# Designed miniproteins, single chains, continued (2): the designs that were tried, part 97

Each design is a single chain, and the fold is of that chain. pLDDT is the mean over its residues in the fold that is shown.

## One batch from the design tools (miniprotein)

Design m7363
Fold by ESMFold2-Fast:
Structure m7363 (fold): chain A 99 residues (1-99)
Amino acid sequence: SELIEKVRKLIEDIGKKYNFSKEEQDILFYIITTHMKTNNLSLEEIEVVLEHIGRVKQGKATLSDLLKEMEKLKFSEEQKNRAMSLYLQLATELGLDLS
């Protein structure tokens, strides 16, 4: 699938930018592709969440920054809910502190 290859490349790019291990990248790929099958998750929603997860891992962003970015991009309530659901699952599986 062209979409799956775009997701793989996006994860590799984010992995290089934010220093995600190969194991962390594999976790990201598994969760994102699973969500894509069930939740009509768009590439734009995936990109926003991955960029934010990278910044959270570096201690450079909080949940409020994700909410502001989604508002800036004019995400609908449905898009915000999908992005937030993905974010919470990814952050949990990567062991990131969401407090």
Scores: mean pLDDT 84

Design m7364
Fold by ESMFold2-Fast:
Order: sequence, then C-alpha cells, then structure tokens
Structure m7364 (fold): chain A 80 residues (1-80)
Amino acid sequence: SPEEEELNRLLRENSALVAHIMQHGSPEAQAQAQQLVDELQARVHEIRAAHADDPLAMIKELNVLLREFNAQLQALVDAE
C-alpha cells in the first residue's frame, strides 16, 4: 500500500539520520538524538497498542509520528 511504502521510506530515513548524528554529531546532538529515539520507541508502542485491530490506522499514525521525529532529527543535523 502507499501508506506501507511511506512507512518503509520513513524508517530508512530515520535510521540514516540517527546513524549520521551518532557518527558525526557533537556529544550534545548525540544525547538529544538518543532522547528522540527513546521517545519515538515509547510512542510507537502506544500507537501499536491503541490500533491492534486496525493496521491501516496504525500505519497512518506511525507515518505522522515518524515525519515529526525525522524533522526533529534533521534539525539536529542542520544545526551542526
């Protein structure tokens, strides 16, 4: 589905941004990226629990969440 293709793209983008910050970022940027990763994981668990019987609603909400967190990670990259 288009939503599932978007999710896979956003997950790859997230992994690349995190890897970039952890390899090249300042200690402060690395700490902020780790906080964002931890918060993202917690919110993913909540979304999956809330939509256990509705996979499409789950994927749509995960796509919104990943766009928000990827924007924050990109801002950390851009600030360095």
Scores: mean pLDDT 91

Design m7365
Fold by ESMFold2-Fast:
Structure m7365 (fold): chain A 80 residues (1-80)
Amino acid sequence: MITVIVILELPPERREEFLKAVEETAKKHGGKLISALELDEHRLALVFEFPDEETAEKFIKDVKEIAEKFGGRVLRVDIA
């Protein structure tokens, strides 16, 4: 099991739609969202679990694209 931590910047008005989109995307890659933490008005820390590093890397590519579509950006990604 691989843990992925994503720290991102996002307009607060897009937060709910974004969280739904990334949770559905994680599930499609065989993973799940295990924690979501609001760091401030614009920044979120999200923790995901995936079965392997390959699926985690595919998800990371997708989450960067989703963040851009919602007017945000990924600031940091850690894999453990």
Scores: mean pLDDT 86

Design m7366
Fold by ESMFold2-Fast:
Structure m7366 (fold): chain A 94 residues (1-94)
Amino acid sequence: SAVERLRELRKKHPEVQALADTLISVAPYLPEELIDRAIEVLERLAKMSPEVREKAYPLFVEFLRRLAQSKTPEEVAEAVREFIDRLEALIAEE
């Protein structure tokens, strides 16, 4: 399941535990392709320097704000997609 894949990611990469835990909480609302992208980008983020992970923190805070405002599964999926897009852009810049 998506939850099991995210739990395995959290186990392998404790540096991204908070992000993985948040995604686990919304996993039932996410399409498989978005879960695949999330796992891939979090694995990349875990391997980057602490300075790059620190730059991801404001993006995570905005993601949590967007999730708090989300009322439908579609809005949750959009919030996750925006977050993953921003993380992918951050990683590409470094």
Scores: mean pLDDT 84

Design m7367
Fold by ESMFold2-Fast:
Structure m7367 (fold): chain A 106 residues (1-106)
Amino acid sequence: ELSQEEVARLIGLILQLVGDVIELEQLLKELDLPEEIKKLIEEAKELILEAARALLRRDLEKARELLKKLKEILEKLKELGAPERVLEILERAIELLEEGIELLEK
């Protein structure tokens, strides 16, 4: 069902999600964060990696489930006053996952 161009786009989205995980890991090392915020960032990293795997497997149901969970973590991080750099990375990961889901829905 996916064209070669759409497959290449999907791979690009997956690689960007992996890049977001690497950036979150660096922020966890650089920033002195409250334990509650660190825990949520670690959960977000795991969910983003699972989202990348779901897109690679073309598992739409799993991708949608993970999108919902990432949005819930983003809201909790906002409520706790997480650094803007953390919020920006998570918002980007959500947008990438939404784009991947849209691509797979064709």
Scores: mean pLDDT 90

Design m7368
Fold by ESMFold2-Fast:
Structure m7368 (fold): chain A 65 residues (1-65)
Amino acid sequence: LVEEGEKLIRQGKYDEAVELADRLAAEGRLSDAANLYTKVAVAYFEQGKTEKARELLERARELRA
């Protein structure tokens, strides 16, 4: 599962990686979902997509707190 999310990010399939994180959250795997949202957010920051990155970081924080 972690390897699947990282593979999607490497392939530039960020929407699919976010969808996987959403599924993990729905299953109650909140820490795994938050970690995946954070990894996608870092990739978006590197692309200059600051707004999308910020939104995902906020989602990750909400799942942990």
Scores: mean pLDDT 81

Design m7369
Fold by ESMFold2-Fast:
Structure m7369 (fold): chain A 98 residues (1-98)
Amino acid sequence: HMEAEREKLKEEAFKELSKYVTPEQAEKLAELFVELEELVRNRQLTEEKAEKLIKEISEAIRAGVKDEKLREELIEGAKNAILAALKGVQAEKDGTLE
């Protein structure tokens, strides 16, 4: 079931991202978002991995999105989402979440 769930998440992310970026960049971004989801689910998201994902997602958005305002909004949104996920994983490990 895990492989089917991974493919479904990737396909759903691809469909959403294809509204804003080229198909090639949508596939790359979908894979990166699936990696983020797996790291969060398995409590393996670290500051180093978060920084790497932010960099790779930002590079893919810059390559695929031609509208400068949308590009910066998407990059900022991705950074904020990844940092929020990192804080959530850290809080759960520290037992501060119920």
Scores: mean pLDDT 75

Design m7370
Fold by ESMFold2-Fast:
Structure m7370 (fold): chain A 117 residues (1-117)
Amino acid sequence: DDAARLAQIEARLRAGERLSPEELAFWLSAPEINPEVLQTFLQNTDPEELARLLSEARGLPVETAEGKVYPLEVLKNVEELLKLSRVEVAASLTALARAGEDPATLLELLQKFLTGK
């Protein structure tokens, strides 16, 4: 049951437990993620590590390009968002989370990037 596994992963993240990259990639690919848990995760995650997790979640090789940080208005445009590298998306999402962006907005941006919608 994917929902039960997701709930267990979120409980462990809330408890500050360390998760495997495979468990984190599964959680990031889930259809339902708690926005506050995602915000806390993004605030505490290195952009390079997030870029690796996004690559794994999409089944793609890790990018070696340097990431640029893009503002919220660029990320909210799905066409522009999908043109960004995984490194640029990771750098931008972690920067927004650390700047105190709304948790629901962070989740929406992540899901749009992962689904392409």
Scores: mean pLDDT 75

Design m7371
Fold by ESMFold2-Fast:
Structure m7371 (fold): chain A 119 residues (1-119)
Amino acid sequence: SMEEQRRELRELLLNVYINVDPRYRDAVLEMLARRFGVSVEALRNALRRALWLVAEVERLPIDLPSLEELLAMDEAEFEALYARVAPLLPVSSFEVIAEAMVRLLEGASLEEVRAWIAA
């Protein structure tokens, strides 16, 4: 079902960004892109947007560049940033980020996702 596919994508995205070694992350993202019919670029941009939104709405004490700067980063630059900020994230924030990514991939706007996080 669509709900089962949605749940699987959310769980796999959570695992990719918590448990997968950064050296293998691109290969895993390519696998997910093929399985769920999205582009790798869409997955990468969804993470950048979700991380930025969650940090802003939850007022996390982490130093992030602007959304425009995050979206302009290459993967090596972003992985270096993620390695620094991920250890500072509460476990609950990873779950919110994964759900926010799924909503963005489903076509939700930044405003809709922000409202969901704030609720």
Scores: mean pLDDT 86

Design m7372
Fold by ESMFold2-Fast:
Structure m7372 (fold): chain A 124 residues (1-124)
Amino acid sequence: MSVELLRKEGNDYLDAGDYDKAVENYDKALLYTGPTDSETLLNLGNAAYKLGNYSTAVRYYGKAIEVDPSSQLASQAYLNKGNALYKLGNYEEAAEAFEQSLKLDPSNQEAKENLERVKNEIER
């Protein structure tokens, strides 16, 4: 099976809410690409987040960022990493992640709103 088909099937399972099958297909994709497929790493983070495994999600988002730290995908990975850190109560690290997302994509309204929310938690 091709890497593209494995990623597509993983994405289809992620969209359907079948996160365990999404992870299985993404893990198979990484066997072909190594840990340098930023899209698959982002989607593994998303699946971990949906399963409530926020610390695992942070790790996968971090790996996705390391592959190409200046990309639009890295902006999205920083946003999602901030959301996972917020769920863990790591508010200062969440704020840093949202700030990095905004540096890469200043138009990201979700990152702006989430940054304001986390700063209010820090100032509480």
Scores: mean pLDDT 84

Design m7373
Fold by ESMFold2-Fast:
Structure m7373 (fold): chain A 65 residues (1-65)
Amino acid sequence: APAEAQAALREITGEVDPNLDSVEEIEAALKVMQQAAAAKEAEGRAVAPAVRELIARLEEIIAKA
């Protein structure tokens, strides 16, 4: 799971997050991203496509873990 999350981050953002070392850290990061995206949508603000793609890929990684 951590390797897949790091690969997704690298592909979508070009960065590697050292805090995505475990399934628990990936799940925590996913929840933060989901909350931030939901808040922006509730305000009528656009969520960047890269953020939506990263959320979807992290959800898939967690579902497989």
Scores: mean pLDDT 74

Design m7374
Fold by ESMFold2-Fast:
Structure m7374 (fold): chain A 56 residues (1-56)
Amino acid sequence: GRRGLELAARETGLSVETVREIVRRIREGESYDEVARRYGLSPAQVRGIVTVAERL
């Protein structure tokens, strides 16, 4: 939910809008590697963002 997106944004230094786009791309079937390359993140960071955003 919204709270998870805000927390993930704070932990990564990204905007809430960017975190929301990352979560949407992963839900639409993009790989963690592809999304990581697009935003200059590691695949592990993308996985962490999705986990936090979906649980909270």
Scores: mean pLDDT 80

Design m7375
Fold by ESMFold2-Fast:
Structure m7375 (fold): chain A 70 residues (1-70)
Amino acid sequence: SVVERIAQHELARLKEELARLEEMSDEEKIALLQGAGFSREEAEELLKKPIEEVKKEALERAEQRIRDAL
């Protein structure tokens, strides 16, 4: 479906942006995580974790949101 293709495109974009997470400002990092489904407060807490764990949790949250939306 068109919705599934859009969801896959958004997930691929998130993966590419997460690969550049270390190069982002704090506000850009928070905005990216909010796009993945975190609140601002959750994003700020998540960013206290190791960067690889942040990337993993962001992808897992985004995948869950996509499943729930379909």
Scores: mean pLDDT 80

Design m7376
Fold by ESMFold2-Fast:
Structure m7376 (fold): chain A 62 residues (1-62)
Amino acid sequence: AVDAERQALIDKLRALGVTLTPAQEAASTIRDLANRVTAASLIRIGDEIDAELEAKRKALLR
């Protein structure tokens, strides 16, 4: 159901550290929520990669 898909996307955003106000949740389309999830996921993956690369870089420069 569309409502179940919408709620799943909101829950996934919260798991990624993104919280929306009830007004923002009501104003957002499923596409908007999906785009936010994708953007937040990419940012998180980038941050995790950057942290791992920095740790390896420091190990190599000692």
Scores: mean pLDDT 78

Design m7377
Fold by ESMFold2-Fast:
Structure m7377 (fold): chain A 94 residues (1-94)
Amino acid sequence: SKVEQLKELLERAREKLEEYIAKHPRDAVAHVALGEEDEWIAQIEAGKPPPVSTVVKAYQSLIDYYRKEKADDPEVQKLVEELEKILKELEKLE
């Protein structure tokens, strides 16, 4: 189902954010993004999934932030590439 695919993509994004945070423990933006992932997963488990468009917009904003603020960091480049792949899969669910 679309809800199961949404949950799998959110769990994948959470894993990539956790990998990034392990190397950048002081990045407050990444911690906020991880918290939003946990809230969306909890909403899905409660039978109230977030609109896919809301999730898509949040990822677009996160990617834009890292491209503007930290473009020269190779760990950030890796995170952005992984988030862009997830974003493309999320856009297919709209």
Scores: mean pLDDT 86

Design m7378
Fold by ESMFold2-Fast:
Structure m7378 (fold): chain A 115 residues (1-115)
Amino acid sequence: SLEAALRRVAELLREAAELARKTLEEIKKSGSVGDALTKVEEARERIRELLERALEVAHPEARPFVERTREEVERLLDQALDAAAQGKSVEEVAALVERAAETLERAAREVEARA
């Protein structure tokens, strides 16, 4: 059903958000930009897989919203990777990962509201 599909999309978005939050906590705890690079690379791949699964189960009406969410999150995580690779501050990398987590959390709430 549409309701069941929306709930499954919301679950996947929420799982991606939790992964982003956990990555943020690990970056803040380590205080190392080198560790941040590795953590963001690992999180980016796993979050990408979760978002691709969300797109697969999304109804056509919800698909453009999930695609826009994926594009924004991917952009933020790519910016975090670039910042870490360039040796920018841990705070700058953390801020980008936090924005990705907030984007995923907001998207999960929007999808849940439609279910």
Scores: mean pLDDT 89

Design m7379
Fold by ESMFold2-Fast:
Structure m7379 (fold): chain A 95 residues (1-95)
Amino acid sequence: KTSKESAELAADKLIEAAEEATKKGIKDGKEGARALTSLIAFGEEFKEDGHLEEAKRVYEKAIEMADKLAAEGDEETKKVAEEKKEEAEKLLEEI
């Protein structure tokens, strides 16, 4: 339902927002988990709409965000980030 140009712009904005969400997620694991879940859900939406390149970019950013949360977050944040990273990696492999 989204044009390719609109999907590209949306992916760019999501990636930018993910960078800010990563900083917040390091301090608050629940916020980090919520942001990762949302990012993966947007990747699934792009994939469903046939925007596979944008879905790839969003999943790759989710993996990068999860890595930073696992490295710099507390133990609870690390566990959630590792679980979300595995989910995003599996979804990326399906594309």
Scores: mean pLDDT 81

Design m7380
Fold by ESMFold2-Fast:
Structure m7380 (fold): chain A 64 residues (1-64)
Amino acid sequence: SATLEAAVARIRGLVEQILTQPDRAGYLDALLRQVRQVAATEFPELQAVADELAELRDRLLAEE
């Protein structure tokens, strides 16, 4: 749906912004918690996006 597509686009924009921050893993973890909440309450399709964010966070922590 247009609403789901807009939500995904917003999340991807936030990820790009977060990756410019010094504490990118911490900010990404905060975003991940919010995306998981939305997936649980509004858009279950966002669970796949949450899983991608979790893997990205884990990779950033491993590369530090």
Scores: mean pLDDT 81

Design m7381
Fold by ESMFold2-Fast:
Structure m7381 (fold): chain A 90 residues (1-90)
Amino acid sequence: ADPELLDEEVRLALAQIYLAIGKKDKDVESRVEAFKKAVELLEPLLTSPNPQIRKDALDLLKQIADEAESFGTEEGKELAKRVKELIEKA
């Protein structure tokens, strides 16, 4: 019962902020960086004992994968592939 419960909710909220930044930024490089930060925040949440946190994390990862794939860049496609593999593994 350490900062894990507060950390999970904070991680989810911060990931939502980075996803929002990544969706609206005009620079594809900055968008990919924001999405990478969101993925780093969301990955530990896939093993959360809280089913709602896991669901929310999966939904955000699916959005990141779709957005990254839409960039048409090699880095965007690699990020989308990595995120899809994380979703499959969860």
Scores: mean pLDDT 79

Design m7382
Fold by ESMFold2-Fast:
Structure m7382 (fold): chain A 70 residues (1-70)
Amino acid sequence: MEITDEELVEAFALIYAGIAKRLDGLPDEVVDEIVKRARELAKTKPMEEALQEVKRWIDEAVERVRAAAA
């Protein structure tokens, strides 16, 4: 099967956001938003830049959830 850069970025977002959902309690709406944005970003940015931005979004979302709980 041929894996495109867009598919790889989306798969990464699903896996990382899914882990954050299970471990840190990210809401489904936030996960869905990150995945949608990752899919759009993959169309306009190189894969390496898209992966770095998606990581940042997930890390920031986790930090916001933790800050709201404190």
Scores: mean pLDDT 81

Design m7383
Fold by ESMFold2-Fast:
Structure m7383 (fold): chain A 112 residues (1-112)
Amino acid sequence: IEEKKKKALELLSQHPLNLEGIKLANEVIKELIKEEKYEEAYELALYWLELIKEHFSSIVPKDLDLNNISDVKELAEIVIETLKKNNVSEELIKEVEEFFELYLEVLKKLNL
């Protein structure tokens, strides 16, 4: 897990839409959720969401709260719609969709 986490962080810091990075992050977050390590899952997922929010900063609201479920859903809709309109791979879109689903699950478990 720790090696996969380091690799995911490295890849995602280079580009927030790196497919390998997102796949590894999703794998690590799912493993952390299974172990009930929700705080660690939250920290990793939040890191990526902050990178995504910055990458899409020209089209997302500046006051978007990443701990607010409705705001995270709005971010997800903007990101996913933009990726679909730009004809990115179905695999990348699916991994991004799963990432948002995992983050929302973690937020609910933490009662944030």
Scores: mean pLDDT 83

Design m7384
Fold by ESMFold2-Fast:
Structure m7384 (fold): chain A 58 residues (1-58)
Amino acid sequence: MSGAIMLLFVRVPKLVKEEGLSYEEAAERYGLSPSFVESLVKDYEEEDLEGKYKKVAE
């Protein structure tokens, strides 16, 4: 059920970190608030959501 949310939690932080987008630019592109983008990036960095999902599946 969380496939779209998983994509959001992985793609948005990766776009910010790898492409160098600002929180405001990522927020506008994906229809999110800048604060929400910041929390997604923070969760991605602190909880390694992409790796966590792979490890939970194993």
Scores: mean pLDDT 67

Design m7385
Fold by ESMFold2-Fast:
Structure m7385 (fold): chain A 74 residues (1-74)
Amino acid sequence: SPMDQWVEQTIQEIVELMGKALEAVEAGDKETAKKLLEEIKEKVRELQARTDDPAVLAFAEGVLLWVDELLEEI
């Protein structure tokens, strides 16, 4: 369905942003890292609002924890 395609694409976008955020953190680019982490949080909130799939929701919760841990470090 279009919703299933959107969920899959959104997860892929989140994973790509997570990689970029980690590279920015490792490079010491705190401004870019914070921007990317906020973009990740926004996409995760959209994902949580539009799906009731337990596996997808568990992924989303894990990503939010990961983002909060990185924001504490930078």
Scores: mean pLDDT 88

Design m7386
Fold by ESMFold2-Fast:
Structure m7386 (fold): chain A 68 residues (1-68)
Amino acid sequence: SEIEKYAEEAKKRLRELVSDPQTLANLLATIDGLLGQVKDGKISEEEFKEQVDSLVRYAELQQKRALA
């Protein structure tokens, strides 16, 4: 489905952005939880996409602030 593809593309992006394995695992699990909520009709597809986009933007901001 389109929403499953959207989730997988976001997960791929997070794997590129997040170097910490525990943080990555948490973010991936959050996307899986949101995907479950949209499939159960608890949130809309639009709300799902907005939440997923917010997680990716958060990860991008954290990567930029990471100390080498």
Scores: mean pLDDT 84

Design m7387
Fold by ESMFold2-Fast:
Structure m7387 (fold): chain A 73 residues (1-73)
Amino acid sequence: SAAAELLREAARLAREGASAEEVERKILQGYLATEDEALREKLAPLLRAATEAAHKGDGESAAEYLERAAEVA
C-alpha cells in the first residue's frame, strides 16, 4: 500500500539520521494515506512511539516501530 511505502521511507530516513521533523513529516504522510479508520487506530501507537524515539535521537528504535507499522499498513 502507499501508506506502507511511506512508512518504510520514514524508517529509512530515521536510520540515515534525518531530523526528527523530516521523519515526523513522512510519518504524517503515511498516516494520512491510510483511509481505514480501524487501521489508523492500530498504527497510531506505533507511529507515536516512532515519533518519540526520533525526537530522542534514537533513529534505530524509530525505524523498528515504523517497520512494524508498515507491516500492519
Scores: mean pLDDT 85

Design m7388
Fold by ESMFold2-Fast:
Structure m7388 (fold): chain A 68 residues (1-68)
Amino acid sequence: IDSTYQQLLQDAENLRILADGYSAGADVLRSLGNTPEIRAAADTLAALAADYQAQADALTSKANELGS
């Protein structure tokens, strides 16, 4: 139980780092140009970032329900 709470928070942190990386990548691509290929790639990275952020938020919520 104690270990599970800490593990959920650690997993959430790792997912947030991943999400931030993908989000930054999307922003960089968008700053390089507006070619359809660049837009498609940026949209893909942004979608991945959003998915990982949502997963991190869900894990954090579960940890909070278990801990406090």
Scores: mean pLDDT 83

Design m7389
Fold by ESMFold2-Fast:
Structure m7389 (fold): chain A 95 residues (1-95)
Amino acid sequence: KMVELLTLIPGISEELAKKLVEAGINSIEDLINALNNPELFDKLGLSLETKKNITATILYLKYNLSAEELSTILGLSKKNAEKIVEAAKKIKELS
């Protein structure tokens, strides 16, 4: 279930999603709390781009930031920010 939800985030493969679940991200709340522990993402060897995509997803889930706000804050393209918002909406609906 959580593996499927995490794969909706751009840049997260099924293998990486399984590693995130093994690292303790078993709920949307755990995902949001991961923003307070940047060392977790460093241990998993995540690329800067994947970290930005996860951060954008969390910011949408926690604060309902628009695609334009996420694009500006994190330096994402508007198209990528829109894809992240779409993915985050699906995660919220399926959780």
Scores: mean pLDDT 81

Design m7390
Fold by ESMFold2-Fast:
Structure m7390 (fold): chain A 94 residues (1-94)
Amino acid sequence: SRRRLEVHVHILYSDDGTVEAVGITIYQDGELIGSFITTRDGVVKHFPSLKEIEEEIKKRGYEVVKETELQLSTASSDLTLHITYYTKKPKPPP
């Protein structure tokens, strides 16, 4: 009766080691349901907080019903943060 959202956060670094962009990809039950990128001129110039990620999930019509599980993994020189949200199924449109 619960749905699982899997969120992939990929951090892009500039040559000077500062955060240039953050890419976020959201999957539900293995299906891609959304992605967005925040750039230097965008809203976020730092690693997004759990609250900021939850607001993006809400914008897409999903409700978070349980606490997030966080896992950090590194592949090559890129940092990937795996975040699992448990959500209610979106209400069908009226």
Scores: mean pLDDT 57

Design m7391
Fold by ESMFold2-Fast:
Structure m7391 (fold): chain A 78 residues (1-78)
Amino acid sequence: SAYDEEMVAKAEQALKELEEVLKKAKETGDKELAEQAYKTFLGELDKLLSDPSLSEEAKEKIEKIKKEAEKLYEEFLK
């Protein structure tokens, strides 16, 4: 549905914004900036995932985006 596509697009946009902040945090050594950005990202995705109007296919796509963010944050911590 158009709503599902919009919610998935919001999750993808949030991931891109997280990637940009993590890159900046890595360049500046600002671990707190990275942690706050990741927590904000998780809260936003959890809000999307709690929507009962969202299809299972859209939820699976958003969960995959959430796992990509987890991997990026773990790579940042190394």
Scores: mean pLDDT 87

Design m7392
Fold by ESMFold2-Fast:
Structure m7392 (fold): chain A 90 residues (1-90)
Amino acid sequence: GAKVIEVKGKGGGEVLAKAVEELEKLPKGAEAKVVATLEFDVPVDAELAAKQAIEGFKETLESHGFEVLSAEAVDLTETSVTIVLLVKKK
C-alpha cells in the first residue's frame, strides 16, 4: 500500500512545507497518502478553507515535480480542516 504521511500545523504554508519535506524522501515513482490538518486560531468557513488548501497544495506539489492523483476534504470543523491527497513522486 501507499506510505501514509501525516502533517499538522497552523495554516497551509507550514503544513505544506512539512508535506514536501516528507514526500521528497520517497523513491521516484512511489505513491503516498498525505493527511494534512490545518488549524486556525479563529473560526473559518471550513468548506472554503478546505477548497483553497486543496488547490494550493496541488499547485505547490505539482511545481515540485509531484503528481496529485486525488484530493478530498475530511473532518471539517470551525477551527480545523483536514485534507487527504494521493500523491506520486515523478
Scores: mean pLDDT 84

Design m7393
Fold by ESMFold2-Fast:
Structure m7393 (fold): chain A 76 residues (1-76)
Amino acid sequence: SLGDRLVELVLENPEAAEEALKIAQKTDPRAGDALRTVLYNLREHGPLTARVIARMIEREDPEALQKALEILEKLV
């Protein structure tokens, strides 16, 4: 899933994920909110919870999750 891919890239590229969040906050607030929520849950609750949250966001707002992934992929 896109959500699982996003969490995988965040885990492999934590510095790129922080940069992607800054870019998303300025260019696409919905993508920024999606990425912020995933990063928060990963930090506080770990990878399994982050994957569940990312899949939930993908189901509710697939465009926001897709845009978050695209921003991160450009930085890795």
Scores: mean pLDDT 89

Design m7394
Fold by ESMFold2-Fast:
Structure m7394 (fold): chain A 68 residues (1-68)
Amino acid sequence: SELDERIRKILLKYVSEETAEEILAEIKQLKDPSRAALAATLKLMEEVSVDEANRVGQEIRKLLEEAQ
């Protein structure tokens, strides 16, 4: 979907393709944007700083909320 492609593009700026696909798979399992963003943030912290992970997580949350 267009939403999946937008999220993938954001993630690929910060993390490996493997990690980006793992985050996307986890987000798809979660219906709540806040829960999805938290899951993404925790995974992002494996490759980026806490501050960067929080910023990217919030961008993803906004995209998920707008898609509702």
Scores: mean pLDDT 84

Design m7395
Fold by ESMFold2-Fast:
Structure m7395 (fold): chain A 99 residues (1-99)
Amino acid sequence: SELERKQREAEELIRRAQELKDEAEKTAKEAIEYLKSRSEEEAEQFEKLAQTYLGNIDGLLAIGRESAKDPSRVRTALEAAQAAILEAESLKKKSEDLL
């Protein structure tokens, strides 16, 4: 059914969002270490930005995982997973742009 298909899509997107979050966090840590060699202030500002992104992603992943357990909430799970992917890609790009 369409619902079963969307439930599988939600689980796959949640897994991908987690993988992208892990990549973004790693790249952000590399960017922070690079910035520390230039300016403690620049490093602190970017670390704060990265923590905000990671917190948003964790919140979205939590919504996605809980919503995916409920067939009536599959749309919410898909939307949360997609939003988590966009946040993770944004953090990764910002981190790469500093390297």
Scores: mean pLDDT 89

Design m7396
Fold by ESMFold2-Fast:
Structure m7396 (fold): chain A 81 residues (1-81)
Amino acid sequence: AQKLSAEQVLEMLERGREELLELMKSLSKEEREKLYELVKKALEWLKEKVKKDPSFSEKEKEEIEKKIEEIIEELEEEVKK
């Protein structure tokens, strides 16, 4: 059984979002692009794992997937700056 609740996953994603956005602002453009590629792959992997996890309801899966997609979009915008 997965040990994380949907609430815990969402809290971790929000904390990670804040930390990643602050980190992105301190990096060079090349470093931001490399970090974005790595984080996007990790978040897409997490999204697929959540989709396949029977511990989450369909509504919880949708909330987590939406949060992941929003984070990816925000990080992409930071790379463009």
Scores: mean pLDDT 82

